Designed miniproteins, single chains, continued (3). Designs and how they scored, part 14

Each design is a single chain, and the fold is of that chain. pLDDT is the mean over its residues in the fold that is shown.

## One batch from the design tools (miniprotein)

Design m8489
Fold by ESMFold2-Fast:
Structure m8489 (fold): chain A 75 residues (1-75)
Amino acid sequence: MEEKVEPLIKKLKDPDSAVRLEAAIELGRIGDERAVEPLIEAIKNDPDTRVRSAGMLALVEIGEELARKALEKLL
């Protein structure tokens, strides 16, 4: 009943880049659409390139069809 997504979204703002990296990867594996906006924010603002790359992969995993359609309309 309580979704595991919320704790992982909070971990995306952790001061430790390794914790943020793990959170991004796990959000992708869970595939919950509620993680989409937090992951987009991490991709735009995170200083660690590894976290940004993991966020991009997580978006592909969460909503590969939705992400692909959005990119097609923007490009």
Scores: mean pLDDT 76

Design m8490
Fold by ESMFold2-Fast:
Structure m8490 (fold): chain A 58 residues (1-58)
Amino acid sequence: MTLEEEKKETESLKKLVKEREGKPIVTNSPEEAKEALEELRKEYEKYGIDASVVLSPG
């Protein structure tokens, strides 16, 4: 991978996760919040990022 390609993908993912990591989970239902975190975890692992330590509501 080129450095630009890697940076673009990683930054896009980081941006999405930072919105969750830096903010409390606010959804219509707690199940939606749990499912959203699970999706983010799968995306993190897809790019080889340890989701277990970065997926936090606060």
Scores: mean pLDDT 59

Design m8491
Fold by ESMFold2-Fast:
Structure m8491 (fold): chain A 61 residues (1-61)
Amino acid sequence: MVGDLYRVKEDVTMVGAELHKLEKGDIVEVLKEYEDGMMVVRSLKTGKVGLVGKDYLEKIE
């Protein structure tokens, strides 16, 4: 959900204006969800925004 925090499950590259690496264990905030399972997220570690598949993310309970 938008505004929710997710943990990165494995190293993955976010796609945006530039490519930004997310490392396993990083925490991201969801800014937008798409029907195809892609999400726009912001890395809390770097502040970078990009598009990543939700299969790489786990919601923090």
Scores: mean pLDDT 78

Design m8492
Fold by ESMFold2-Fast:
Structure m8492 (fold): chain A 74 residues (1-74)
Amino acid sequence: MERERRERERRRREEEHRERVAEVNRELGAKFMKTFNAASGPQMDLDEMSHVPEVEELRAALEASFAKIQEVEA
């Protein structure tokens, strides 16, 4: 019946949406690390640094991407 089809399709769309969000997050993370490495070069000690500013910047970018995704879906 249509009920089951709707539920399956809704789950599919939710999965697709989650995939989109995960993809954007992955892309942002990769771009951030690539840019950092390109600029800093041999600086591999991100773990020892773990600066809040870097995390904050990444979070801000993530929030902006979330807003953009919501706008596309709106």
Scores: mean pLDDT 63

Design m8494
Fold by ESMFold2-Fast:
Structure m8494 (fold): chain A 87 residues (1-87)
Amino acid sequence: TPTLEEAYREILKIINDYREGKITPQEAKERLREILGKLTPEQRDALIAAFERVNPELAEVLRKLYNGEEVTDEEIEKAIEAARSTP
């Protein structure tokens, strides 16, 4: 099981890869699901809470993916655009 710091770092890497045109929206969603799937429920809640303070759009995307809800390519794009204000 990855640490919260490792999961946070990996999500930032996915955001950067998407902004650089290295991955598609579908690939970004797949990678995010993979990370969330490796975490405990408590770790997922903590990770989502951490992002909610700095990128609410990404926190919503993560919450939807965690709950098996549909996430559109537009939602991914908005979350990544908001990431410019995240370290």
Scores: mean pLDDT 77

Design m8495
Fold by ESMFold2-Fast:
Structure m8495 (fold): chain A 61 residues (1-61)
Amino acid sequence: SKEERATKAGAGAAIFVANGDYEGAIKRLQAYGFSEEAARAAVEALAAGDGRAAAKALLEG
């Protein structure tokens, strides 16, 4: 499901963000089938520590 894909992709992207690799996080999310807009919004939310906003960006993007 899109929810399962968002959870797995988001967990991986969070590791990249924690390491300061924002470009890697965006590319990881895109590899899971999310748009660049959704990936960028989710990465911004993760960088701000807002996991709920990150999940919303992926599910609605």
Scores: mean pLDDT 85

Design m8496
Fold by ESMFold2-Fast:
Structure m8496 (fold): chain A 68 residues (1-68)
Amino acid sequence: LELPEPSEEELAKLQEIFASLGVPEEHRRELAELAYRLGREARAKGIELKTLPLQIALDLLRRGYSLA
């Protein structure tokens, strides 16, 4: 994957969003990293997908996909 590594500040902001959505603390960092990567890939293709990465990450967690 050819995306820059997210900063701790960016991950913390995403984790705060997941906390507001009721995501368990133990999964917040993994979802934040996934959401960051998906968001960056979407923007690299010239399309703004504001909340799609968050929704996809939550769907993956609910379906039991491994995020580790």
Scores: mean pLDDT 62

Design m8497
Fold by ESMFold2-Fast:
Structure m8497 (fold): chain A 60 residues (1-60)
Amino acid sequence: AGELYRAVQVVPQTGPEDLELRPGDLVRVLEEVSETKWRVRSLVTGREGIVPKSALEPVE
């Protein structure tokens, strides 16, 4: 299934489709929305939303 990533910076929720993340939050990548944005699911909150992929690093 989707690959595991970790947030490396604060991601604020700036729009209704955006997901708020804090450094260290684990997410599962669901879909690539664009070259710069991914839809992910937070393993901390269970919420799904769009985040900049530059805010994420692969765990494996």
Scores: mean pLDDT 80

Design m8498
Fold by ESMFold2-Fast:
Structure m8498 (fold): chain A 62 residues (1-62)
Amino acid sequence: MKGLSTEIARALAEGAPLDRIRELADKYVEELKKKNPGLAERFRALYDRAIAGLERQRALEA
């Protein structure tokens, strides 16, 4: 879990494409789902909202 969270943080810091960030988030949710399916579902919803916000922010900064 820690390694994948670090990869997401690194991708964000490096300005990786949103598709790459979503791919990493998908992997993180899959790992989380193995331990706590309910939490994974909630995290998915939060991530989708965060990615939408980030997409808007990047469009504004570009």
Scores: mean pLDDT 74

Design m8499
Fold by ESMFold2-Fast:
Structure m8499 (fold): chain A 55 residues (1-55)
Amino acid sequence: SEAEVRRLMEEAGISEEEVRTLVAGMPRDVAVALLVREGGLSREQAELLVDYFSR
């Protein structure tokens, strides 16, 4: 859901461009781990965000 994705980006302090760069440049597991560590997101929240931008 777009609204949930927007909320998670605000919580993590990350822009759409930053998330897209992570998704394009890294394997899924690496991008998820980075979002958990940097953004303070849960694994499930980070997976949702990465999967949304991966299609």
Scores: mean pLDDT 78

Design m8500
Fold by ESMFold2-Fast:
Structure m8500 (fold): chain A 101 residues (1-101)
Amino acid sequence: SAEEYRNKGNEYFKQGDYDKAIEWYEKAIELDPDNPQYYADLGFVYYKKGDYEKAAEWFKKAAELNPDNPTYYLALSYVYKKAGKLDEARKWFDKYIELTS
């Protein structure tokens, strides 16, 4: 199942094997492309790899699928801050505050 593939991705992520984590999260997306959590999982693993552009892309996809989940906007704010894009970081942080206030 997609969730079993996600769980394998999480196991590799915990071991620091980010490339294998990505492979299993991508397999989860192939089985269930509308689940925002799998895209967020990809966003977080790319963030850990220091690939902030891909991290932002995947967190944006998660936010598009579930715009009411504030954690994706907080993740985007941290990613853009790390990328030095402070205006984008502020925009996403403001969205996070809007949903949690």
Scores: mean pLDDT 90

Design m8501
Fold by ESMFold2-Fast:
Parts: structure tokens; sequence; C-alpha cells
Structure m8501 (fold): chain A 55 residues (1-55)
């Protein structure tokens, strides 16, 4: 289903954003860390909303 493919795409984006956040934190780039974490939170929220539509 289209929703399942969208969830998979969002999960990959979350993984990529978390990796970027960790790398930014280690490099002392806290502005990039905050930005990556905000993007991660938004994608997680979308995943939860899509999962609710599948119930």
Amino acid sequence: MEIEKEIEKLKKEVQDNVKRAVEAWKAGRYDEFVKAMKETAENVKKILELKEKLK
C-alpha cells in the first residue's frame, strides 16, 4: 500500500537524520544537531499519524 511505502521512506529519513545529529554533536555543530533533531521529530510524528490511519 502507498501508506506503507511512505512509512518506509520516513523511517529511512529518520535514520539518516539521527546519524547526522550524532555526527554534528560530536563535531560541536549544535545548530546542525538541533535542526536534524527537529526534522527527526517531525518525521516520527508523520509515521505515527500514518500508522494510526492503518488501524
Scores: mean pLDDT 81

Design m8502
Fold by ESMFold2-Fast:
Structure m8502 (fold): chain A 105 residues (1-105)
Amino acid sequence: SMKKKLEEAKELMEKGNKAFKEGNLEEAIKNYEEAIKLAESDPVLRARGLLNLAAAYMEKGELEKAEKAIEEAERVAESIEDPFTRGVLLVAVAVQRVILKKKKE
């Protein structure tokens, strides 16, 4: 069921967020990647998951993987019909790009 997949995706996002806060970057990445796979029908949740995944990759120093996650998050965000939600996510993309640039310096 699509509804069950989205509920599982939200639970995995929360587990990822907890792991990230605790500094367990490997567990955060694992939970975010699984959440993104289950969030196929929810572009907002998918974009948020990709941005969280990018943040976790940047903290781990996996900058190429972070860049790919940001690029995918931007594509997903641009597809969102609600201009307010799209705008909020595109601002989050821009913030992550600035952080990535600083990590590469």
Scores: mean pLDDT 90

Design m8503
Fold by ESMFold2-Fast:
Structure m8503 (fold): chain A 93 residues (1-93)
Amino acid sequence: KEEAIKKLNEAADYLQKAADLASDWEQAGITTLLIGVIVLAKYLPKMSDEEAIEAIKRLIERIKSFMPYASPEVKKLLEKAIKYLEEARKILE
């Protein structure tokens, strides 16, 4: 679980970078996604692996649904966040 938390923190770092580059209209959505990852990382030690995997899948889906509205530079950071969320999911499998 420590390695999965590390990957969630890496995803959070990329979401923070995305929020910092985002326009005012994009920032609120990205900040909500960032909070979701931070909360998941905090509660991961208290969750079952199945619950954690489902929470990660839902976060990935939410980021993917936001990507069409993001600028190209923000999209690259969101893609990095998805990569680290997928790595966290694989660790928990």
Scores: mean pLDDT 82

Design m8504
Fold by ESMFold2-Fast:
Structure m8504 (fold): chain A 79 residues (1-79)
Amino acid sequence: MTEELIRLAKEDPSAAARRLAALTVLGIGYEIEYERTGSKENLKKALEAYRDAIAVAEALGLDSTVFRRKAEELEKKLK
């Protein structure tokens, strides 16, 4: 999945930018749902979304620092 996202980002940067925005919203949404319900599945989905966002952002030459911070925080919560 992630590698395919990187390839598609290079072929269509405009669509990739929109996907990055969607992945960011998904990550935040799942993180909020985890905080509300305590469901580890939502935590895993948020982490996956942020990791995909890192890959797409880097493929687009954008800063991924915020997504990396979020992914690291969520990884600690999964331990």
Scores: mean pLDDT 80

Design m8505
Fold by ESMFold2-Fast:
Structure m8505 (fold): chain A 80 residues (1-80)
Amino acid sequence: SLKADIAARIASFETVMEELERTAKEVLNPEQQKRVEALLEKIRDEMKALEAATTRAEVDAQVARIVAQISEIAKILKEA
């Protein structure tokens, strides 16, 4: 169950990241795109940590970190 939950979360985050990257390329200037690219790289690192999680507490903590980075990208997109 935990492993299946992690896999589902990772798949969902990958879809969200693809949409954010696409939108960023369409609406943001090069400097803003660079900021979004840095945040997407942080999310990829955090997703690797999520995949390595062995407890529900680790999953919850890692999901919260990923959601925070996604929120930061959303703010950059809203400022555009």
Scores: mean pLDDT 86

Design m8506
Fold by ESMFold2-Fast:
Structure m8506 (fold): chain A 63 residues (1-63)
Amino acid sequence: MTAYEYFLEGRRLFEQGRYEEAAKQFERALELDPDFRTAWELLGEALERLGRHEEAEEYRAKA
């Protein structure tokens, strides 16, 4: 699987409100491509939706 494939699966899960599972897919995308700015942004958003505000802010800063 490519970073982009993990990112697309994360977006699909995010759209369904499955933020915890979406965050895991975005983390996998970033393990393969740490420069994937949009994955950092959406991981931050997913974590914010889960109430993990401190982690969300840290990840968005990397975008």
Scores: mean pLDDT 83

Design m8507
Fold by ESMFold2-Fast:
Structure m8507 (fold): chain A 63 residues (1-63)
Amino acid sequence: AEAHYRAGLEALFAGDYETAVAHFDAAIAADPNYREAWYWKGLALSLLGRDEEAARYFALAAE
């Protein structure tokens, strides 16, 4: 779980937003309680221009 989350952050900061989303999805699948991954997935989706999906994941991260 944490390894995918870390890889997602590294991809995000490198500008690989699609790769970041894939890693955050893997982190969530391994540990659905990884709430930080919901927030970072939302941010990556927003950077891809998928703002409606991003808003949904920000809401999930806030709960």
Scores: mean pLDDT 79

Design m8508
Fold by ESMFold2-Fast:
Structure m8508 (fold): chain A 84 residues (1-84)
Amino acid sequence: SVMELVEKALEKAKKALELAMEALKNPSLSKSQIIEAIGLALRAIGLIIDAEHMRKNGATKEEAEKLLKEAEELLKQAEELLKK
């Protein structure tokens, strides 16, 4: 269901944000790249919220899934920036 996809996407976004916040404590990592990764995770969260709002307003499953796919792509970009 779209609700299960939203919950799964939020869990992934939470993990990405927690990893980025933890990375800020490491003085050897690029803070600019970590801040960009945080920005990407926050943008992904915005898309996930939009997908849930669309679901509640009777939008198609396909439209909600498109936003969730875009959010997943942003989270993958965040993970690439945080690669050790």
Scores: mean pLDDT 80

Design m8509
Fold by ESMFold2-Fast:
Structure m8509 (fold): chain A 84 residues (1-84)
Amino acid sequence: SLQQQYQNLLKQAEEARKKAEELREKAEKLLNDYEKNREKLTPQEAEGLLNQAWSLLYAAQGYEKVAQKLEDEAQKLQQQLQQS
């Protein structure tokens, strides 16, 4: 049913949002570690931490884009359900 499809899209969007939040929290911890230890890190170690953090942020943005697409699809289905 359209109602079931709507609920499934919302659930998938929520799961994608939670994944994005987890990845952003992991990135924040790495960035905090970088800032606290900046003067003690070699250039290679600093680059490694920043690259890991940016990779996590890039992945988080990917999940946020997926969530937005699913939310937009759910909104369209909601409009169809109200017109039915």
Scores: mean pLDDT 88

Design m8510
Fold by ESMFold2-Fast:
Structure m8510 (fold): chain A 61 residues (1-61)
Amino acid sequence: SAAARRELLRLIGRILAAIGDILDAELRLAKDPEDEEARRALEEARAALERARAELAALRL
């Protein structure tokens, strides 16, 4: 259905956005390993990725 396709595309978009946030945070930590803000951003981005993946898994069943 169109609704299911839209939900799938939104979840894929959220997954890609979270991956981008992870990369940005890791690049910041590569330059400054003591950057606590970057470390928190990385943890938040990883949590967002796991939430989006769980929602995607629920759509497949």
Scores: mean pLDDT 87

Design m8511
Fold by ESMFold2-Fast:
Formats: C-alpha cells, sequence, structure tokens
Structure m8511 (fold): chain A 82 residues (1-82)
C-alpha cells in the first residue's frame, strides 16, 4: 500500500533527522569542552558551527526543547569567544 510505504518513509526520515540533531548537539558539546580545556579558538569555532546546525534542524522540526538546548550551547560558545 502507498499509505503504508509513506508512513514507513516518514518514520525513517524522522529518525534520521533526530539522529542528525543529536549528532550536532553532541559535537557542539564536545568542542565546547575541548575549547575550555585547550583555550584553542578553533574548537570554539567548530562548536559554534555545530550549535548553529543543531538550531537550524530544531527550528525546521519545531522541537522547542532542542531549539532551547541549541540556543544555550550557542550562547555559551559566544561567551567563550569574547
Amino acid sequence: SMMERSRQVAREVGRRIVDALNKYLNQAKKYIELGKKTGDKKYLDKAKEYAKKALEYAKKFGDEKMKKEAEKLLKEVEELLK
């Protein structure tokens, strides 16, 4: 059935988007920790990039909780870059 296939595809796409969002949030957190430990701006620049990607995905998905988490990480990186 076309409807059954569409539901399977929607679930698979949703899972991949959640995986990508979680990957970007985890990478942002990892690079924030590396930046704090090393003082190296290159890690903070990577953290900012991943936090922005996570925010973009969270906005497209309408996930307010993940959006707030991404905004929090982005703000933390911006404070560390001052």
Scores: mean pLDDT 80

Design m8512
Fold by ESMFold2-Fast:
Structure m8512 (fold): chain A 98 residues (1-98)
Amino acid sequence: DMEKILREATMTLYYMAGYIYEKNGDYAKAGEYYEKAASLAEGEERAELLTKAGEAYLKAGDYDKAIEAYKKALEADPENEKAKEGLEEAEKKKKEEE
């Protein structure tokens, strides 16, 4: 399926962009690109990409976006342990900032 192959290739490109931004310390941009990659994925793979977006937003200090990303990850895979842990950390950090 050519459409599926093109979608997966585009997803990989967004993931690589997110990784490069993260390595350069541009965590907010990293989160945005991981979310773009996640929009092209489903199930466990979508949850993993949204979890990476949440981690990037946490490093950026954007706790609201981190919480949203982790919640979306758990909608895609309710059993994703890293997303559960990330959500608890993001909610705790937001509460400490209040």
Scores: mean pLDDT 89

Design m8513
Fold by ESMFold2-Fast:
Structure m8513 (fold): chain A 59 residues (1-59)
Amino acid sequence: SLFEEVYREAVRELEKLRQERPDMSLDEIFAEVRKRLLEKGYDPELVDEALERIRDYLS
């Protein structure tokens, strides 16, 4: 599904950003990942749902 694609891309961007910016807070990381996915043209609702799922998983 499109959501699964967005979710996988969100995980990839998050892992990349953690390596590039290990000093960033979780909130800063999520905000930057959101920005990157929106810049790539992904649907905002799917991006927000994917990031919410990742946040829940990390809790």
Scores: mean pLDDT 84

Design m8514
Fold by ESMFold2-Fast:
Structure m8514 (fold): chain A 92 residues (1-92)
Amino acid sequence: SSQIQQQIDQARQYIDQGNTDQATRILTQAVQSSNTDQAMDIIDMARRMGVDNGAVGGASSVLVQVGRNVPTDDVRQSIHDVMDIIQSISPG
């Protein structure tokens, strides 16, 4: 939805500014109010944050919280796969 997209865009701006705490807070609120499709969009955004900004702690925190809020095996597997990708891009 446009509301979720605005929250994602705001989170990206905070990450670009180095404010991962604010980005994590906004994404957490988005995930808590999202459905499965919206949660997958947030997961993809977190993956892209890992690619674009390298080893962003906020991305990992968002993925953990998505797993808690959408506890289906398919989503959990997708979260695991995305976390592996982020870790491979951001070693150490």
Scores: mean pLDDT 56

Design m8515
Fold by ESMFold2-Fast:
Structure m8515 (fold): chain A 62 residues (1-62)
Amino acid sequence: VSDEEARKILEEITSSDPSVPVKITPELIEITKEVLERHPDADKRTLVLLIVGRRLRRIADE
């Protein structure tokens, strides 16, 4: 999965749910790439939950 592909998916997610004001950062792109690589057939809702969970885990681990 490319950085551009991950960014495009994040843009689609954030534009579909404007109630979640998330800035697309390099870290978020990296997390999204990992989620897409492991779960290529996941639906949009599942992808959002996995990305958020992974981000929270990374922040906690620092």
Scores: mean pLDDT 70

Design m8516
Fold by ESMFold2-Fast:
Structure m8516 (fold): chain A 62 residues (1-62)
Amino acid sequence: SMREQLVEEIEKEMRELMEKEGLSIDEAAMRLAWERLPVDPSLAPAIREAELRLREEEKKRK
């Protein structure tokens, strides 16, 4: 779905922020929310879902 594609793109942007700026998952989500929600508040559920997906991936790390 278009929503799934949006979540995937946001997850990718969060990963890039984490890699380039050394941010935690929470910090990357907060940064994206701060930058994007003033322009499009409908992105809030997608950012939250991307955060949850990154949390799930982190649980899989040994």
Scores: mean pLDDT 80

Design m8517
Fold by ESMFold2-Fast:
Parts: sequence; C-alpha cells; structure tokens
Structure m8517 (fold): chain A 59 residues (1-59)
Amino acid sequence: KVEEAVKRFREALERIRASGADPDTEAVRELLALVRKYVPTIDANDAEELIKQIEEALK
C-alpha cells in the first residue's frame, strides 16, 4: 500500500521532469498535496526522502 503510493509519486516526478524546463505548476501543486495526504501512512524517513526528491525535481 505505502510502496504503491511511493511508486506513484516517483512516476509523477518523472513526468514533471519530462515536461522540460517549465514544469506544470498545477501538477507540482497536486503532487505536494498527495505527499501530505499520504504522510500519515508513510514512514517519516521515507516521507523526508520523497519530499527531498520533489524539491530536487523542481530545481
């Protein structure tokens, strides 16, 4: 269950990266909302790593 959520987030990050230099801000906002929604079911360490990956993708 948690593994499925993490995989889904990584796929979304890949799509945002594939969009090129200007990522869709709506998609980014939705991705962050999903992370927050699943934080209670994701281990704290995994959640921190996931958030860090999102920040790197936005850069």
Scores: mean pLDDT 61

Design m8518
Fold by ESMFold2-Fast:
Structure m8518 (fold): chain A 77 residues (1-77)
Amino acid sequence: PEELSEEELAERLRRSIEGALALAEEAARRGDIELALEALDKLIREATEVAETGPPLVSEVAREGVRRAEALRERIE
């Protein structure tokens, strides 16, 4: 019912992932580790679901997002 093209979905997801990563990095830089980890955990959970169920372009963006979020989480933790 609320339909977006695969390309639009992929672009929106990429922007969302970039925003979440930037938020987590800024929170960590300020010493707000709890907020940083919460943002990354949410991103990982949501992006993992999209990576498994989404169309090819969206799944690829989601998988890359999960990898980046996991790397940042490990660095913070």
Scores: mean pLDDT 82

Design m8519
Fold by ESMFold2-Fast:
Structure m8519 (fold): chain A 61 residues (1-61)
Amino acid sequence: ILDKVKEKLLKDLEENGPPLVNLDEETKEKLRKEMKEVIEKAKSIDELLEGLAELASKYSK
């Protein structure tokens, strides 16, 4: 189940980019890279959600 969630998130990231809209191109690319790293490194659904929540908090401000 984790692998399917990761595959879906990576596909969504490639197709639609990061979900945050008020970012310049450089910050958006950095967020995309960091999201991809978090998704690939997560060993559990909980780790995945925590990592993505941290990035969302970091970049939403």
Scores: mean pLDDT 71

Design m8520
Fold by ESMFold2-Fast:
Structure m8520 (fold): chain A 57 residues (1-57)
Amino acid sequence: PSEAEVLGRLAEREFTELGHPELGREVGRRVKELVEQGRYDEANELLREAIAALRAE
């Protein structure tokens, strides 16, 4: 699989394991799409925001 596929699946799996499968699916899809388009800065920002939201208890 491509780097975009791997990164998208990793994001989905992490969020699913943390009890947020719906969010994981959305984040995974968006990360894959952004990476496929070469928009790594936006993919990185999305991951930062998602991780920050997840860490905010």
Scores: mean pLDDT 77

Design m8521
Fold by ESMFold2-Fast:
Structure m8521 (fold): chain A 103 residues (1-103)
Amino acid sequence: MRMTEMLDLIEEMLKQGKSAEEIAKELVERGLLTPEEAEVVKEALERGLSMEEIKVLLMGIEFGLSEEELRFVIEVALTKGPKAAAEAVTFLALGYSEEEILK
C-alpha cells in the first residue's frame, strides 16, 4: 500500500529538517496525495501529531474519508491519542457519525 511509502517518506523528510509545507509539496509532486489530502497532512504535522497519529490519518485517506472526517480524526488524535484516532477512522469508514463516535 502507498501508505507505508508515504509514512517512510514523511519520517525521512522530518529527520532532514523539512517543514510541513515542503513535506506536503513532495507528497503531491510524487503523486502519493492529492493537493487536498496533502493540505490535511500539512495541518496535522503543523499541529504536532506524532508519526503514529499521522499513520492513522493516512489510513483514513486510504479508506476514502472526506476532508471534514479527516479533520475530525486530527482533533481526536490531539485530544485522545492515536488509539482513539484509529478507532474513529474505523467507525467513520463503517458509516458512523462523529456524534456517535464521541458518545
Scores: mean pLDDT 82

Design m8522
Fold by ESMFold2-Fast:
Structure m8522 (fold): chain A 62 residues (1-62)
Amino acid sequence: EGNERIERLKPRADEVSSRQAVVDLLAEAMGISPETLLRIEEVYRADPEKGEKLYLEELAKV
């Protein structure tokens, strides 16, 4: 392996860890499955408005 374009290999490692911990904590606290959260996050990336609506709907069901 070559260390080419290291600038792209710098994906905020510390933030990735924090983000994962927060997602797990929220899923457990809210009673939402991590699978559902991942699906909503995928929608959030494409359309944040739609993702937010799905989040609130799942939260309301719990």
Scores: mean pLDDT 62

Design m8523
Fold by ESMFold2-Fast:
Structure m8523 (fold): chain A 73 residues (1-73)
Amino acid sequence: KKKDYILAAALRIKKESKNPEVQKLAQEAIDAVREGNYEEAIKLLEQAIKIMEKENPDLAKRVKTLLDKAKEL
């Protein structure tokens, strides 16, 4: 389900990123999912991916793959 891919993306960021700003965006995305606001969650994760592209491009690519699956659902 769309929710599961968004949560998987956010949780991967929280586990593997040490950037506080990126972790804050991931937590805000989890909170948005809990409120049923999937569009806001996706937007927050897209912001996190842009920051991660410079610092950890492999993590950004893996997170983007999960988010792209969420958008297809």
Scores: mean pLDDT 84

Design m8524
Fold by ESMFold2-Fast:
Structure m8524 (fold): chain A 76 residues (1-76)
Amino acid sequence: MAEEALRRAVEHLERVAALLEEGKSVEDPEVLEHARRAEEAARRAVEAARAAGDEELVRRIHEEVGALQRRIAEIV
């Protein structure tokens, strides 16, 4: 389900942001694991949305994930 996968990607990216704000490095195993899980969840969300022919949802996934990735870039 694209919506569930998007939610998981957002949750993992928010956890990455929180860990970095707490002073963990981008090389921290916990940060890397959440980043990896976010990437997998985002990929599943895009694949599910494309399979459903929902181009608007694909755009929303890219926008929401991109916004969080930009926020993370501002922390590091």
Scores: mean pLDDT 84

Design m8525
Fold by ESMFold2-Fast:
Structure m8525 (fold): chain A 65 residues (1-65)
Amino acid sequence: SDIEKLEEKIEEYRRRIRELERELERAKEEGDEEKARELELEIGILEGIIGIYEGVINLLRKKEA
């Protein structure tokens, strides 16, 4: 179903965020402020995409009820 595809995509993005959070911790430990800012931006973008997909799932679930 469309909902299952969106849930798979959300889980994929959540896994990517976890990897980026580990990279961000390392960048901060290394004092790489530029890389840290880029990683924070990428994390924020992915969190935004997840929010949109969760909103779409909620809308689709209401139509199936």
Scores: mean pLDDT 87

Design m8526
Fold by ESMFold2-Fast:
Structure m8526 (fold): chain A 74 residues (1-74)
Amino acid sequence: SEEEERNRRIEEEFRQLLVDTVHRLNAAQSDAERQAVLEETLKRLRELLGRITDPHLRRMAEVAIEQLEAELAA
């Protein structure tokens, strides 16, 4: 269905964002660069959360947001 295809595309976008974030964090040379990566990822995750209708994927995104907010607060 169109909904299943949309959910698969959003899930792939979510997974790709997390993979890219890990790579960018590993490449970061300073605390400022790491913080910028986390802030950009948080912004993108919040945008994605607004588009998610699947409850399971929504919960995964919420957990990721909570983890990033905790990391930025440290």
Scores: mean pLDDT 85

